# Ledger of designs, part 93: designed miniproteins, single chains, continued (5)

Each design is a single chain, and the fold is of that chain. pLDDT is the mean over its residues in the fold that is shown.

## One batch from the design tools (miniprotein)

Design m19229
Fold by ESMFold2-Fast:
Structure m19229 (fold): chain A 80 residues (1-80)
Amino acid sequence: SKQDLINQTIQQVEKIVEQWRKTGDRFGGLSQIHQLIADFGRQTGLSTEQIVKMVSTVDSHSDDPLDELLEKTKQEIQNA
């Protein structure tokens, strides 16, 4: 279901952010989140415009504390 895919995608975001926190690899972390959002959007039938909006929202929080980035990324996925 779409809800199962939302839950799975959120769990993957949490793992990416945990790894980024441990390694300090901001570029790798953001790249993985971007790819995950694009894959999620394609699987759920989101338009390119909607996917770009989600990615832009995540990027707007890229300089925020990781917990805030995580929360905003989860919100974008849940609201998709």
Scores: mean pLDDT 88

Design m19230
Fold by ESMFold2-Fast:
Order: C-alpha cells, then sequence, then structure tokens
Structure m19230 (fold): chain A 66 residues (1-66)
C-alpha cells in the first residue's frame, strides 16, 4: 500500500541521517519516531518532524494522483 511504502522510505531516509527511527501509520497519517523510551533531543525532534512532514506530503500527493 502507498502509505506503507512511503513509511519505509521515511525510515530509510532517517537511517541516512543517522537516526534509528521507525515510521508507523496512525489514523491514516505517517508518524516518524525514535523507538526508545527516552524523549528525542530538540535536534532529533526537528529532524523527525521534517521527515514526517515530507512523508505525509508524499502520501497526500500519491492519493490525489490516483
Amino acid sequence: MEAEKIAEEAEEEARKLGLDAEAEIVDGEIVVYLPSDEPPSEEERRQLEELQRKANERLRKAEEEK
């Protein structure tokens, strides 16, 4: 499914940035997060927010193009 593939791509992009992040689909949206019980640093949080934003933009565009 489109969301699943985009989530996987977001995880790969996070790995390229040195982030051990995971992406999941929550309520039809893609959420990118660190799977640790510790809160991310401000820098990590900003990077995760940007990855999540890009992933959801791609998801919306893919849905519009069908």
Scores: mean pLDDT 77

Design m19231
Fold by ESMFold2-Fast:
Structure m19231 (fold): chain A 97 residues (1-97)
Amino acid sequence: MEEVEREAERGLEALREADRWVQELAEKIRETGSLEALPEETRELLEKLLELQHKGAQNYEDEDVLIEQVKGILEILGVKASDEAARMIIEREKAEG
């Protein structure tokens, strides 16, 4: 039980850092006017993250889809999460807005 809580907390921290990174990159893209101004590896990673976030937003009411999207995002970030940890992350994110 405590292990799931620690896994969820680690996942939330990784998502928070990734969200900040994505926001910083989005502002840089707006300033440069082009996604092509970013390194190719960074662009591909950003595109994958944005696609998963968009799918999650479109399926906000479907918990199973949200769990899959959260796990997918964390996997891209190099963090492995269980379904229970992903569910806890979703609940905490919804509570915080």
Scores: mean pLDDT 68

Design m19232
Fold by ESMFold2-Fast:
Structure m19232 (fold): chain A 86 residues (1-86)
Amino acid sequence: PEAIWERYAEEARAAAPSIKTEEERRAAVREMLERLLRELGVPEEDRERLFEALERRERNPFREDTEEELELARRLEEHFRRLEAE
């Protein structure tokens, strides 16, 4: 829902001046994304898989997506589409 997204966007803007290092930025983004996904009803298993995929992508941006990563992307897209329809 739009209201949840707006709340997290506002929190991100408020927190941005306090972020001094790349490590702090990544930690803040991960925490906000996890809370957002949790509020949007994304299952814990899918959230964990998404963060694992993001960590792998961060280590090697040229890595090809695995079958599991593509399947996760499809499930997340379907979940968000359903939220938009409601």
Scores: mean pLDDT 69

Design m19233
Fold by ESMFold2-Fast:
Structure m19233 (fold): chain A 65 residues (1-65)
Amino acid sequence: VPPLTLADVQQFADSINLDKLGLLRALNRLNELGLSDEELVALSQRLKTLQEIVDFVNARLAEQA
């Protein structure tokens, strides 16, 4: 699976006006990351920047590939 870019994630968030948790839920669903809502809430509190979200998702996609 190709890695996500910051631009791709930012464009997606901006297009549908998602907050951080909403963005994480959407990325979880789109990329079939298999994370629970509880895990997503925990991540939204740990990941402070959009770049950290991108890095986390890309790491999970690399594990899945």
Scores: mean pLDDT 72

Design m19234
Fold by ESMFold2-Fast:
Structure m19234 (fold): chain A 82 residues (1-82)
Amino acid sequence: MAAENAEALERLIEEVEARREEAVAEVAEEHGLSRAEAEELVRGAVEAARLLAEYLRTGSEELLAAARALYAELAARADAAA
């Protein structure tokens, strides 16, 4: 189950990266951000998702903590931009 969830998340990451320009444009529109700010949020979200996927495969608490910290930073940046 955990490995299956990691695979699903990894597939989602690949899809977002394949459509990165569209994902950035959507985030910019939804949150009223500049393209550069939206690119930074998308990049951070992908990185957090990769850490979470690796946690789901390994059970490493350190990776989960890193993913949570990055998610909190991204949320704070989104709030500051609003």
Scores: mean pLDDT 76

Design m19235
Fold by ESMFold2-Fast:
Structure m19235 (fold): chain A 62 residues (1-62)
Amino acid sequence: DKEKLLEEAKEAAEAAREAHLLSEEQARRIVDYAEEAVKTHSVEEARKLIEEKFKEAFEEAA
């Protein structure tokens, strides 16, 4: 379900921002990316892209 995937991504990004694992800008970029991925890809592909985007952001924040 694309709607649920997007809600999960938004919740995860907000939680990471609140935990100071990501900046507000990084969290926003992930949400924007997730919205586009969900719009242009299948649920399975979008989920993988979103997960990879989170991993990249966390590695950059380390």
Scores: mean pLDDT 79

Design m19236
Fold by ESMFold2-Fast:
Structure m19236 (fold): chain A 68 residues (1-68)
Amino acid sequence: SAAQEAAQRQADIASLLAAAVAGMAKIAITEPRLKYVETRTADEARRAAVEAILNIQKGETGEAGVAA
């Protein structure tokens, strides 16, 4: 049912975000997907990594386009 699917999606999103936050330290060091050639500061890398993950997450939500 739609209610079950909505709840499952919400749980998946929460899990993904929790994993991103918990793994920040590991992701900030080696993340070539940031489209960055070189990292100048760990702080800057961390911010970029978090934003990249959140952007990917938003794309999977499907709200940026059509409902189906």
Scores: mean pLDDT 56

Design m19237
Fold by ESMFold2-Fast:
Structure m19237 (fold): chain A 120 residues (1-120)
Amino acid sequence: STRAQAIAALSAVGAARLAVAFRSERDMTPEEALAISQAMLDAAAAGEGDPAAHIRVAAEAALRLIDDERPLDPAEVARVDAAVDAARAAYAAGEHIVLPADTRAELRAMTERLLAWLAE
């Protein structure tokens, strides 16, 4: 699969980590990124709850990296990496991540935009 196909298959959180990996030579497998993405989508589908702030930060960073083509700031890269790692650790620990409806809508819209980008 190509880089564009891998990114489009992921949620915003997974795309953020993959974009950082491609732009800063960080290691993250597509399978790990997909697993994080599916976990976030499953959490969004589960219903309302407190937002995982780390997930929102990672999603916003992914959007900026993909759409705005802004230069990588090492501090922003570190924040995205830490946010993704925190979300992954919480999921691995079996913590119940429930996202509020507005956050679910945001993640859905971001994912749909990534898929639309691949289709073009």
Scores: mean pLDDT 48

Design m19238
Fold by ESMFold2-Fast:
Structure m19238 (fold): chain A 88 residues (1-88)
Amino acid sequence: SKKEEEVAEEAGRRFEELLLEAGVPEEDAKKMGEKVKEIVLEAIKKIGVENAKELAELSLEYWEAKLRGDEAAAAEAKERAEKLVEEI
């Protein structure tokens, strides 16, 4: 659906922005964003849009925390993602 495509596009876009902020070259950041979009679309087919969106948000929180050296926040995001996967 259009909502599913929008969720996947937003996840890819946010990951691209995160990588650009971290100093990754624009072409590489764009390719990774497209890869994330594909992964999220595949996840939506398997676990539904709500679970896929939550996993994407937790993955983004994890990488944002890792980039700023916040190991406690990264561990928290990872634990929440692992718990969500166990419930699926």
Scores: mean pLDDT 83

Design m19239
Fold by ESMFold2-Fast:
Structure m19239 (fold): chain A 80 residues (1-80)
Amino acid sequence: EKEVAEIIVSMHLYSFATELAKKFEAQGKLEMAKKFREIADTALKDPKKAIDMMRKLAETLDPEMRQKVLAQIDDALTLG
């Protein structure tokens, strides 16, 4: 069911974005944490928009962190 797949993607993105927000907050990177919390909230109502936001934000990250973010997006899409 397409609806079930979208829920799985939404929950995966929400969990991942929330975890990254907490990690950035612990590092004192409050602006980055705020952006990931916004992505987490968006994932619950519009997972496609959340993916677009996350891809755009990844472009501002270090290459290593960017690859990790992109890999998690691919994982979420594979689950849904």
Scores: mean pLDDT 78

Design m19240
Fold by ESMFold2-Fast:
Structure m19240 (fold): chain A 86 residues (1-86)
Amino acid sequence: SEKRKKEEEAAKYIVKAALNPEKKEYIEKAAKLAKELEPEELTLEEAKKNVEKVVEAVRKLQKLIEEGDERVSEEAIERYEEILKF
């Protein structure tokens, strides 16, 4: 479906944004897709803020994986996978 394609594309841009912090266009693309998925509930500005929070959470989880103990790393991976289901 079109909705599923937009969800998958938005998730890809969120991952790209987390991996490429200097590329603001990835956040903007994800925000536009999120707005299209929830047009009645979100303004573009609200969608951008939500995407930025998710990207920041993904970056923090990546840091926990790199610096944390085995238990923290496993929990961080599980949260990262949940975010990617966006």
Scores: mean pLDDT 71

Design m19241
Fold by ESMFold2-Fast:
Structure m19241 (fold): chain A 74 residues (1-74)
Amino acid sequence: RLSELIQELGRLISTLPPEVAAEVAELVEEMLRNPARAEELVRQITEILRKHASPELAERIGRTLRELAEGLRA
């Protein structure tokens, strides 16, 4: 469910450095406001995560983002 994905995503993002967490959160909010940009925004978020998160955390957030993007299209 979208609400469960959003909550899990928020938990994972909160483990990032505060400045990175804020940037990622803004991009996630844009995905929620404009689902047509979801694929573009997921790519931007994934690039940020590769620079600032562990590979494991980046992959977990990436999976949750893709599930959220799919849900927003439905």
Scores: mean pLDDT 81

Design m19242
Fold by ESMFold2-Fast:
Structure m19242 (fold): chain A 61 residues (1-61)
Amino acid sequence: MKTIKIDTKEANRKAAGLTKEQVELLKEEAERLGYEVIYEELSAQEILEQKKKLSEDVAAL
């Protein structure tokens, strides 16, 4: 099963340069595609990597 990690810390989201709305859209896309969503603290780089992973999977559809 495909998994995606979502950070719940506002400071980490800001460090990654993402808006709250962009994170909510990322979560919605992951749920729509049937990903298992895991909630944990992520670094800014890890947040961007998860976003890229989902975007690449959507583009391959």
Scores: mean pLDDT 72

Design m19243
Fold by ESMFold2-Fast:
Structure m19243 (fold): chain A 86 residues (1-86)
Amino acid sequence: MSPAEAAIRDLLRVAASMAEEGVPEEDIVDEVLAGLRAIQRRFGLSPKEMLEAFARAAAEFKAEHPEYAPLLDRILAALEKEFGPA
């Protein structure tokens, strides 16, 4: 796992904790997108590299926690809108 993918996985664990605490899904999506932008800047990732790193981290997280798949799919859709098609 790359350092960027590890940082994304840590962010997804934060998102899962927020969901368990009853934070509104829209607020979780906004927080995760802010975190992903910070990760992109920190590691110097292109939009395509960011989408690919997120997809890999999200796939591994979904395999471990399938209950979060709808939330992760919503985050991916929002990320694709922001970074545009690869």
Scores: mean pLDDT 82

Design m19244
Fold by ESMFold2-Fast:
Structure m19244 (fold): chain A 87 residues (1-87)
Amino acid sequence: DAEKYFEEGLKYLKEDKPLLAAEKLLKALELDPNNEKIKEKLKEVAEWFLENDEPARAAYLYELLLELEPENEELKEKLEEAKKLAN
């Protein structure tokens, strides 16, 4: 199931559908929360939102990732950047 959702997420990324990609990748992450490949793709989606004037969506994804990796300094920095831009 996690692999299925991960593959669906990757397909949506190829189709330039980042919202649908995020939805599928989050489902994959829920089933396999320690999977680094899923986390990596969610970071890519969050960065896309940040670069495409959707900082609130980026902040949401960074916040969820930071709950899984609370000591990750890069995620903390990205979350603060996204929050600043969302104002």
Scores: mean pLDDT 86

Design m19245
Fold by ESMFold2-Fast:
Structure m19245 (fold): chain A 62 residues (1-62)
Amino acid sequence: LTAKQKVALAELRRAGLTEEEIQEYVEKIKAGASLEEIAKEVSEKTGLSVKQAKEGLLALLE
């Protein structure tokens, strides 16, 4: 993982997601799920803004 990906993973974990949940969301997006819909779900579960959730997920897709 890049330094940027490690930071994104750590922020999502700190916000209340498990590493397994984060991996499931990333895999769903890679399989064709909407980034916007997944980011909204992450936002609702964690209290992060949709923008913050989307930026974190995008970093992990690299």
Scores: mean pLDDT 82

Design m19246
Fold by ESMFold2-Fast:
Structure m19246 (fold): chain A 85 residues (1-85)
Amino acid sequence: PLIRLSDEEMYEAARLLVEVVLERVPEESEAAKLARRVQEMIDNNEPVEKVREEVRKLLEVLNKEDPEVARLAFGRMMEYAEQVL
């Protein structure tokens, strides 16, 4: 599903995921650091393929640190993807 999003839609999906993460994890956590990195990549118009890769790394870290937040963040991103596809 995510590969079928436009670049703009992928940036928005990633922003929504990052928002869920930053609202719920401790500021000093590795997940928070990676979420801020994803925001920076979007703001710098990094290629959408790089953004997808960093989002996958963020979700991998989240699944180890806080599986519930990983589920919520991924769910929010997929909900958005379903609405625009």
Scores: mean pLDDT 83

Design m19247
Fold by ESMFold2-Fast:
Structure m19247 (fold): chain A 94 residues (1-94)
Amino acid sequence: MVEVEVPKEVKGKPGETVSVPATVKGNAGKVTFKLVNKETGELLDQKTVFNVKDGETLTFTFTAPAEEGTYTLTVKAYDEEGKLASEAESEVVV
């Protein structure tokens, strides 16, 4: 079984680098990260990682916007057949 876990909340400062760890359980064929402004729905950044092994910790790193606000990081883990197996969300508060 594939599962992904992220912190429920990560705090950042405007203009600084923010890192969000995602821990994967089980072998995932693909893990996708999507960072969206919660108020506007604007896509700020996205990343895809392939062939993730059981127990790997992936780090999603981005520069916090100068605007203070709440951003949603959605992480989706897909199995080796390409089916969505797990989804987790982290709130990034700047």
Scores: mean pLDDT 84

Design m19248
Fold by ESMFold2-Fast:
Structure m19248 (fold): chain A 54 residues (1-54)
Amino acid sequence: SMEDVLRQAREEARKFLEEQIKRDEENMKKLGLTTDEQKKAFEARRRYLESLIR
């Protein structure tokens, strides 16, 4: 059914987005982000990605 297709697509997207969130956190550490503005921008991106899988 279309519902099964959408469920599978959501699970695949979820796994991809979780990997992206982890990669963003690692990049934040590697780039040595020190300003509150830079940290806030990364948190906003993370929350946006999390909202796509909720």
Scores: mean pLDDT 73

Design m19249
Fold by ESMFold2-Fast:
Structure m19249 (fold): chain A 55 residues (1-55)
Amino acid sequence: MKPLSVGEFLDELFAAGVPVPHLRVILDWGLRENADNPEIVAQLRAYRARVDALE
């Protein structure tokens, strides 16, 4: 399987119907694992803000 970008990976999870609480856990994990990568951190934070707005 080809590597997915962070955005593509998150879009796939959203399309698969992952519940919002589980999506938050995945995003928090991604932030911890990629803390040294500002580009990925910015993408994850933006997506988390969108997820938080959904309730």
Scores: mean pLDDT 71

Design m19250
Fold by ESMFold2-Fast:
Structure m19250 (fold): chain A 91 residues (1-91)
Amino acid sequence: ITLQDYFDFVDKLTKDLDLTEEQKKILYEIAKYAYENKLDPLTFQRFFLLLVEKLKENNMKLTEEEIEKILKESEIPEEFHDYLKEKLSKL
């Protein structure tokens, strides 16, 4: 699994979302961080699928509570939480 596979996965799941260039940048930064910090690929997939679902439900706006719920339900390890919360709050 390469970093490009992570970017391709992001592109595939978000192709139906009208993302700004800044939003795309944030999602790629998240994917790169997950890859470089060796987050389990299946955990990343569960996380990103849930993230995209919640973005669609909430018209691309996520509250702090929604972000925390996504991280908890996808079983993201605690060491990733601070970075992901900061990045997702900027969407």
Scores: mean pLDDT 83

Design m19251
Fold by ESMFold2-Fast:
Structure m19251 (fold): chain A 110 residues (1-110)
Amino acid sequence: MRRELILLEAGETTAAMLLYIQSRTTEDPAQSAAFRAQADRELDVAGRIAQLLQTQPLKDALQQAIALQEATVADLRALAATADADTQALLDKIIAEHEAQIARLRELLA
């Protein structure tokens, strides 16, 4: 359980770092703002998952963590829809990693 939390937080921190780099390297000010906002959301989700695991019964914490991760995937897909092809490829990798984490959390609920 602690290892799963660390992997979730590490994945969201890595996604936040990649999105922050994209925000600083893109020439489009609107895309730059969107990537920065998404990086901030990734860090917020990591913090919320950590708090849930400390304050809620395990099954409730896992269910809420899954919902937060699914919302993050939806946000990333919306961002990918307006991005160029190279950025879409990066976002698809981040999405795939989050979906793998969601699948693992669902296995822990079974």
Scores: mean pLDDT 80

Design m19252
Fold by ESMFold2-Fast:
Structure m19252 (fold): chain A 103 residues (1-103)
Amino acid sequence: MIDEAIELLDRLIEKAREAIAESTDPYEQGVLRLVARTLEALREFLEKAKKEGKPIDYIIKVLKAFANVLKTLAERFKDKYPRVAELLEEMAKEIESLIEKIK
């Protein structure tokens, strides 16, 4: 359900904001802020999709694409910023778990 996807995004946004507050590395904070903004944009997109009555398969397609972006970023950062990589991998797994529940 779209509502479950929006609730997950709210939790992931909060998690990203907490990670920003706990980080002392300006580059790590910058990457986490970019992730938080992207999650916020996706949340607004899902709110619009809900208002427009978009089908669940459309939502699943968007969530799958986003999970793949998170995995790609995690691979990019795993050597230099392992904490960021772990967070992004965890977020991708949570999105994939939601997809399995709503399909």
Scores: mean pLDDT 84

Design m19253
Fold by ESMFold2-Fast:
Parts: structure tokens; sequence; C-alpha cells
Structure m19253 (fold): chain A 65 residues (1-65)
């Protein structure tokens, strides 16, 4: 769905902005986009939303030192 694709795109953006950031800066980025991500997750199916979140978190872990 479009909501799932936008959620993945937003999670990719969070991962990129969190690259080489401290935990405090990463939390600020998550708070900035958190409300938008929640709205997109509500529009996606539960399974699709969960998969997108898992993939996004994996990307964050790869980019954060």
Amino acid sequence: SMATEELKKLLDKIAEESENKSSDEANKISNKYGEEAEKLARKASVDDAQKAIDEGLSKVNEKVK
C-alpha cells in the first residue's frame, strides 16, 4: 500500500539522519518523525507495518556507529 511505502521511506530517512549521531540526537530525530510514522502505521496493515519497521530498524543499526 502507499502507506507502507511512505512508512518505509520515512524510516529510511530516520536511519540516514541518525547516521553517526549520539543517542540523544537519534531520539530527537525519532520524536520529530514519530507522529508521522504513527499515522502511516495506522493506515498500513499490521503485518506490513511491522515488516517495514523491522527493516527500518535494521538499516538504522547498520548506519549508527
Scores: mean pLDDT 72

Design m19254
Fold by ESMFold2-Fast:
Structure m19254 (fold): chain A 71 residues (1-71)
Amino acid sequence: APSPEVLAAEVEVTLLVAAATVARKAGDLEEAIRLYEEAVRKAETVPDNPELAALAEELRERIRELREELE
């Protein structure tokens, strides 16, 4: 079974990604970037979890795309 820290990170990352997606669809790109960055940071607290590591990489690419949209 995963540790409480891994479970907490999974839940928090899921909620942050959901919130970021809502913000992005609302046109709040700066808030979406902030929430995705928080999700990446949380995923990186459990660096040996390959699923969260893969998600963090996807989110970093999405953050780059959103930053270009703000330019």
Scores: mean pLDDT 82

Design m19255
Fold by ESMFold2-Fast:
Structure m19255 (fold): chain A 59 residues (1-59)
Amino acid sequence: SAEKAIAAARASGSPTAAAVAAAEMRKHGLATPEGAERAIRAAYQGDLEAALAAMEEGV
């Protein structure tokens, strides 16, 4: 589920894990393309909190 993916990414403390989770959520229809893209961009900038917020909005 989206909630479990977001919780796992938060627990990891890793922007890379957040980017992977966002891509996986998009693949399974658990996130909008726009939300997933925003999360991945934030993760590439090292902003874990912004990435997690985008994933939460995208569900």
Scores: mean pLDDT 77

Design m19256
Fold by ESMFold2-Fast:
Structure m19256 (fold): chain A 87 residues (1-87)
Amino acid sequence: SMEELEAMENEIIRTLLETSRRVQEMVANKAPLEEIEKVIEEGKERALELVREMAERHNLSEEKLQKLEQSVEDAFEALLREAKEKL
């Protein structure tokens, strides 16, 4: 259903926001870059898992799946770049 699709999209966004919050706390505490990179990678893997689950449940096209995966990759890459600039 559209409602279930929107709920999964919101969960992907929530995963990015929670990862961003954790990264901001780690940067403020001067955590090692390697630990920040690990947290970002874990968040990205979780978001990609949700994207793939959504694609399977809702029979999304390969094109739609690739666009969603790329959006997730871009968002988490931007988060890492911002973290590196603040360290």
Scores: mean pLDDT 86

Design m19257
Fold by ESMFold2-Fast:
Structure m19257 (fold): chain A 72 residues (1-72)
Amino acid sequence: MPRIERVTAHGSPGTTGPGGTVTLDFVMPDVSREEAEQAVRDFVASLWPGADVSLEETTPGRYRATVVRRLP
């Protein structure tokens, strides 16, 4: 079970409404890349169902997710 040790959220200025973009930085040491991807996708789906998610590993154990919220 992947353990999220830290998450930091960054909003893009001027895009906080519907269809806005949110960047999330995750710290998940001691997990595989596949486990980390699944944990991030599950986390995003719990907050913003149907949002588009792009995931990047910035350094080992640190991941950046770009979330584009679906317009209603």
Scores: mean pLDDT 68

Design m19258
Fold by ESMFold2-Fast:
Order: structure tokens, then C-alpha cells, then sequence
Structure m19258 (fold): chain A 92 residues (1-92)
């Protein structure tokens, strides 16, 4: 069902945006950088936004590993690809 896939992609995109805003507001900058460096191998000197996006990407990948729903997998894969492109653009 293409309609359900599109609706789920948009829902996950909103959750990513809200998660990004939450991480930037509610966590200490140093805590986010430390987590991204240790778990996700992001350079310490990278912009805070890259560290935040790397943490969100990791969370989405964990959700992908824990889902048996085909539509949910496709939606998560699409949003993860978009997020990886955003990270690459910020590294320029």
C-alpha cells in the first residue's frame, strides 16, 4: 500500500525533526558529542548538528533491526538514506 508507506515516511520525518529539536534543547552539548564520538565514530570537531543527526540515524537503525513490518522497514530505510545525505551535505 503506497499510501501507507508515504504516510509513514512523513510521520518518521516529523519524528526525526522533533528528535533533533529535543536533543539540541534537552541534552548538554558535550554529552551529545561524547555519545556520537564513542558509539558512532563522528569526529569531535564536527558541527553539533552532525553529532545530533548521527545519534538520530543510530536510533532509526535500531528501529529497523527490531521491526518485522515490511512497510515500516521501507519507510525507515528511506528516512535513513535522507538523513545520511543531509549529514554528507553538512560535511562540505
Amino acid sequence: DEKKLKELIEKIRKEVKEGKETLLKEREKESIIKEAKEELNVPEDAPLEIHVLAVIRYILKLQLENTDNEITRKALEEVIKELEKEIKELEK
Scores: mean pLDDT 75

Design m19259
Fold by ESMFold2-Fast:
Structure m19259 (fold): chain A 69 residues (1-69)
Amino acid sequence: GRRDEVLDKVTELVEKDPSVAKEIRKAMELLEQGKEDEAREILRNVAKKYGLTDEEADIIFEELKKLLE
């Protein structure tokens, strides 16, 4: 499914470049502070840098929100 494809891509990126994990942690910290727009912007910028789409960035954003429930 779409979610699984996005998670596989993120896993590959984290394995190849540890800076991806650092940017994801930054987005999680912003979400914990209620700064959803700033978190989304970070994820979208990371997505574009690594060839992911805006839709894939949105899937990552929603999955991070679920982890913080």
Scores: mean pLDDT 80

Design m19260
Fold by ESMFold2-Fast:
Structure m19260 (fold): chain A 85 residues (1-85)
Amino acid sequence: MERARAAADRAIEAVKKAKESNSPETVQYAAGTALQSMAIAAEDGDPEAGRRAVEAAKLALEYGKNHPQARDVAESALRAAESAL
């Protein structure tokens, strides 16, 4: 549980930085961090952390609208979360 929650918090923090910098690298990093957090939440069976990770993935997709490569990564992360949780 602690590991999954820490991972979700890191994903949310990465998304905040993506919003501030608005760069494709930061958005891609945020999407990847959200995907990692979802995998950890699924492994640990922590639905609250999983829900937070999905929220981070949705925000990464929103901020990635102007960065096609980063948007694709964020969309893949969100689809993976929806199928795994």
Scores: mean pLDDT 74

Design m19261
Fold by ESMFold2-Fast:
Structure m19261 (fold): chain A 74 residues (1-74)
Amino acid sequence: GPEGAVGFGETGEKAGLAAAGAAARAPNPVAAASIDLTTGEGKVSVNGKLVYEGTAEEALELTKSYGKLVEEHA
């Protein structure tokens, strides 16, 4: 719930979002998701750089967001 998660993911999420935003603004950014069905983990890379590692659901959502950014720059 929206109960003020102060410090939760603050450094990691901000750094990850900043890196992801910078990578997505690069010419011809390519986002790829890797889903491990055995562990339920997802990973997202942009231009070959790992930008996210966590749940499959979050990885898929992040990949869709990068897809939109790629289409806007195409």
Scores: mean pLDDT 58

Design m19262
Fold by ESMFold2-Fast:
Structure m19262 (fold): chain A 75 residues (1-75)
Amino acid sequence: VEAVNEEIRKKAEEAAKTIAEDLEKGSKLGLETLKFGQDATKKYGDVMRKTLAEVGQKLGDAAAEALRRREREEE
């Protein structure tokens, strides 16, 4: 269980690092880069939220709580 959570976290951190490096390479702090970063972060966040919901269904009680909170956020 903890190993699975750590793998998910690692993937999220790796993706965030790659996005940050790409942003630095293109521009330091431009309006376009800020918007790109926000859009990329939001899309990644949505994917992670879906993944956590699916994983939550299999992880038992702790996962059930996460799914219940998500349902209330969406409704």
Scores: mean pLDDT 61

Design m19263
Fold by ESMFold2-Fast:
Structure m19263 (fold): chain A 60 residues (1-60)
Amino acid sequence: MTDLEKAEKSLEKGKEALKAGDGAAAATGGYHAYRLAENVDKELAEEGKKVAEEGQKLAS
């Protein structure tokens, strides 16, 4: 699996975690997507960062 594919799957899991109210899982998934995509897909990285921030806010 490429880093881009891993980022896409991590973002999907993060978004699903947000819908389920799992802030910790959402923060982890979003951050992984951000980190993996930051060098290859700026839009995906930005979306991952947003999911990570929402997850951290929900977990707090």
Scores: mean pLDDT 82

Design m19264
Fold by ESMFold2-Fast:
Structure m19264 (fold): chain A 60 residues (1-60)
Amino acid sequence: SARELVEEYVDENGYLSKDDAITVLLLAGYSEEEAEKIVEKYADENGKVKASTLVEILEK
């Protein structure tokens, strides 16, 4: 499931790095360009994406 995929890459604080978030999106069938745009939109000031946000995107 999307949740299980994200959980493989999540850190102890509930975030994924940009590279890990891109990897998850590519594995879920997004193009590299789409994955990069999603990560750019949702990444925080430290370049991290919340696992819960990524799961929500994948479950649409």
Scores: mean pLDDT 84

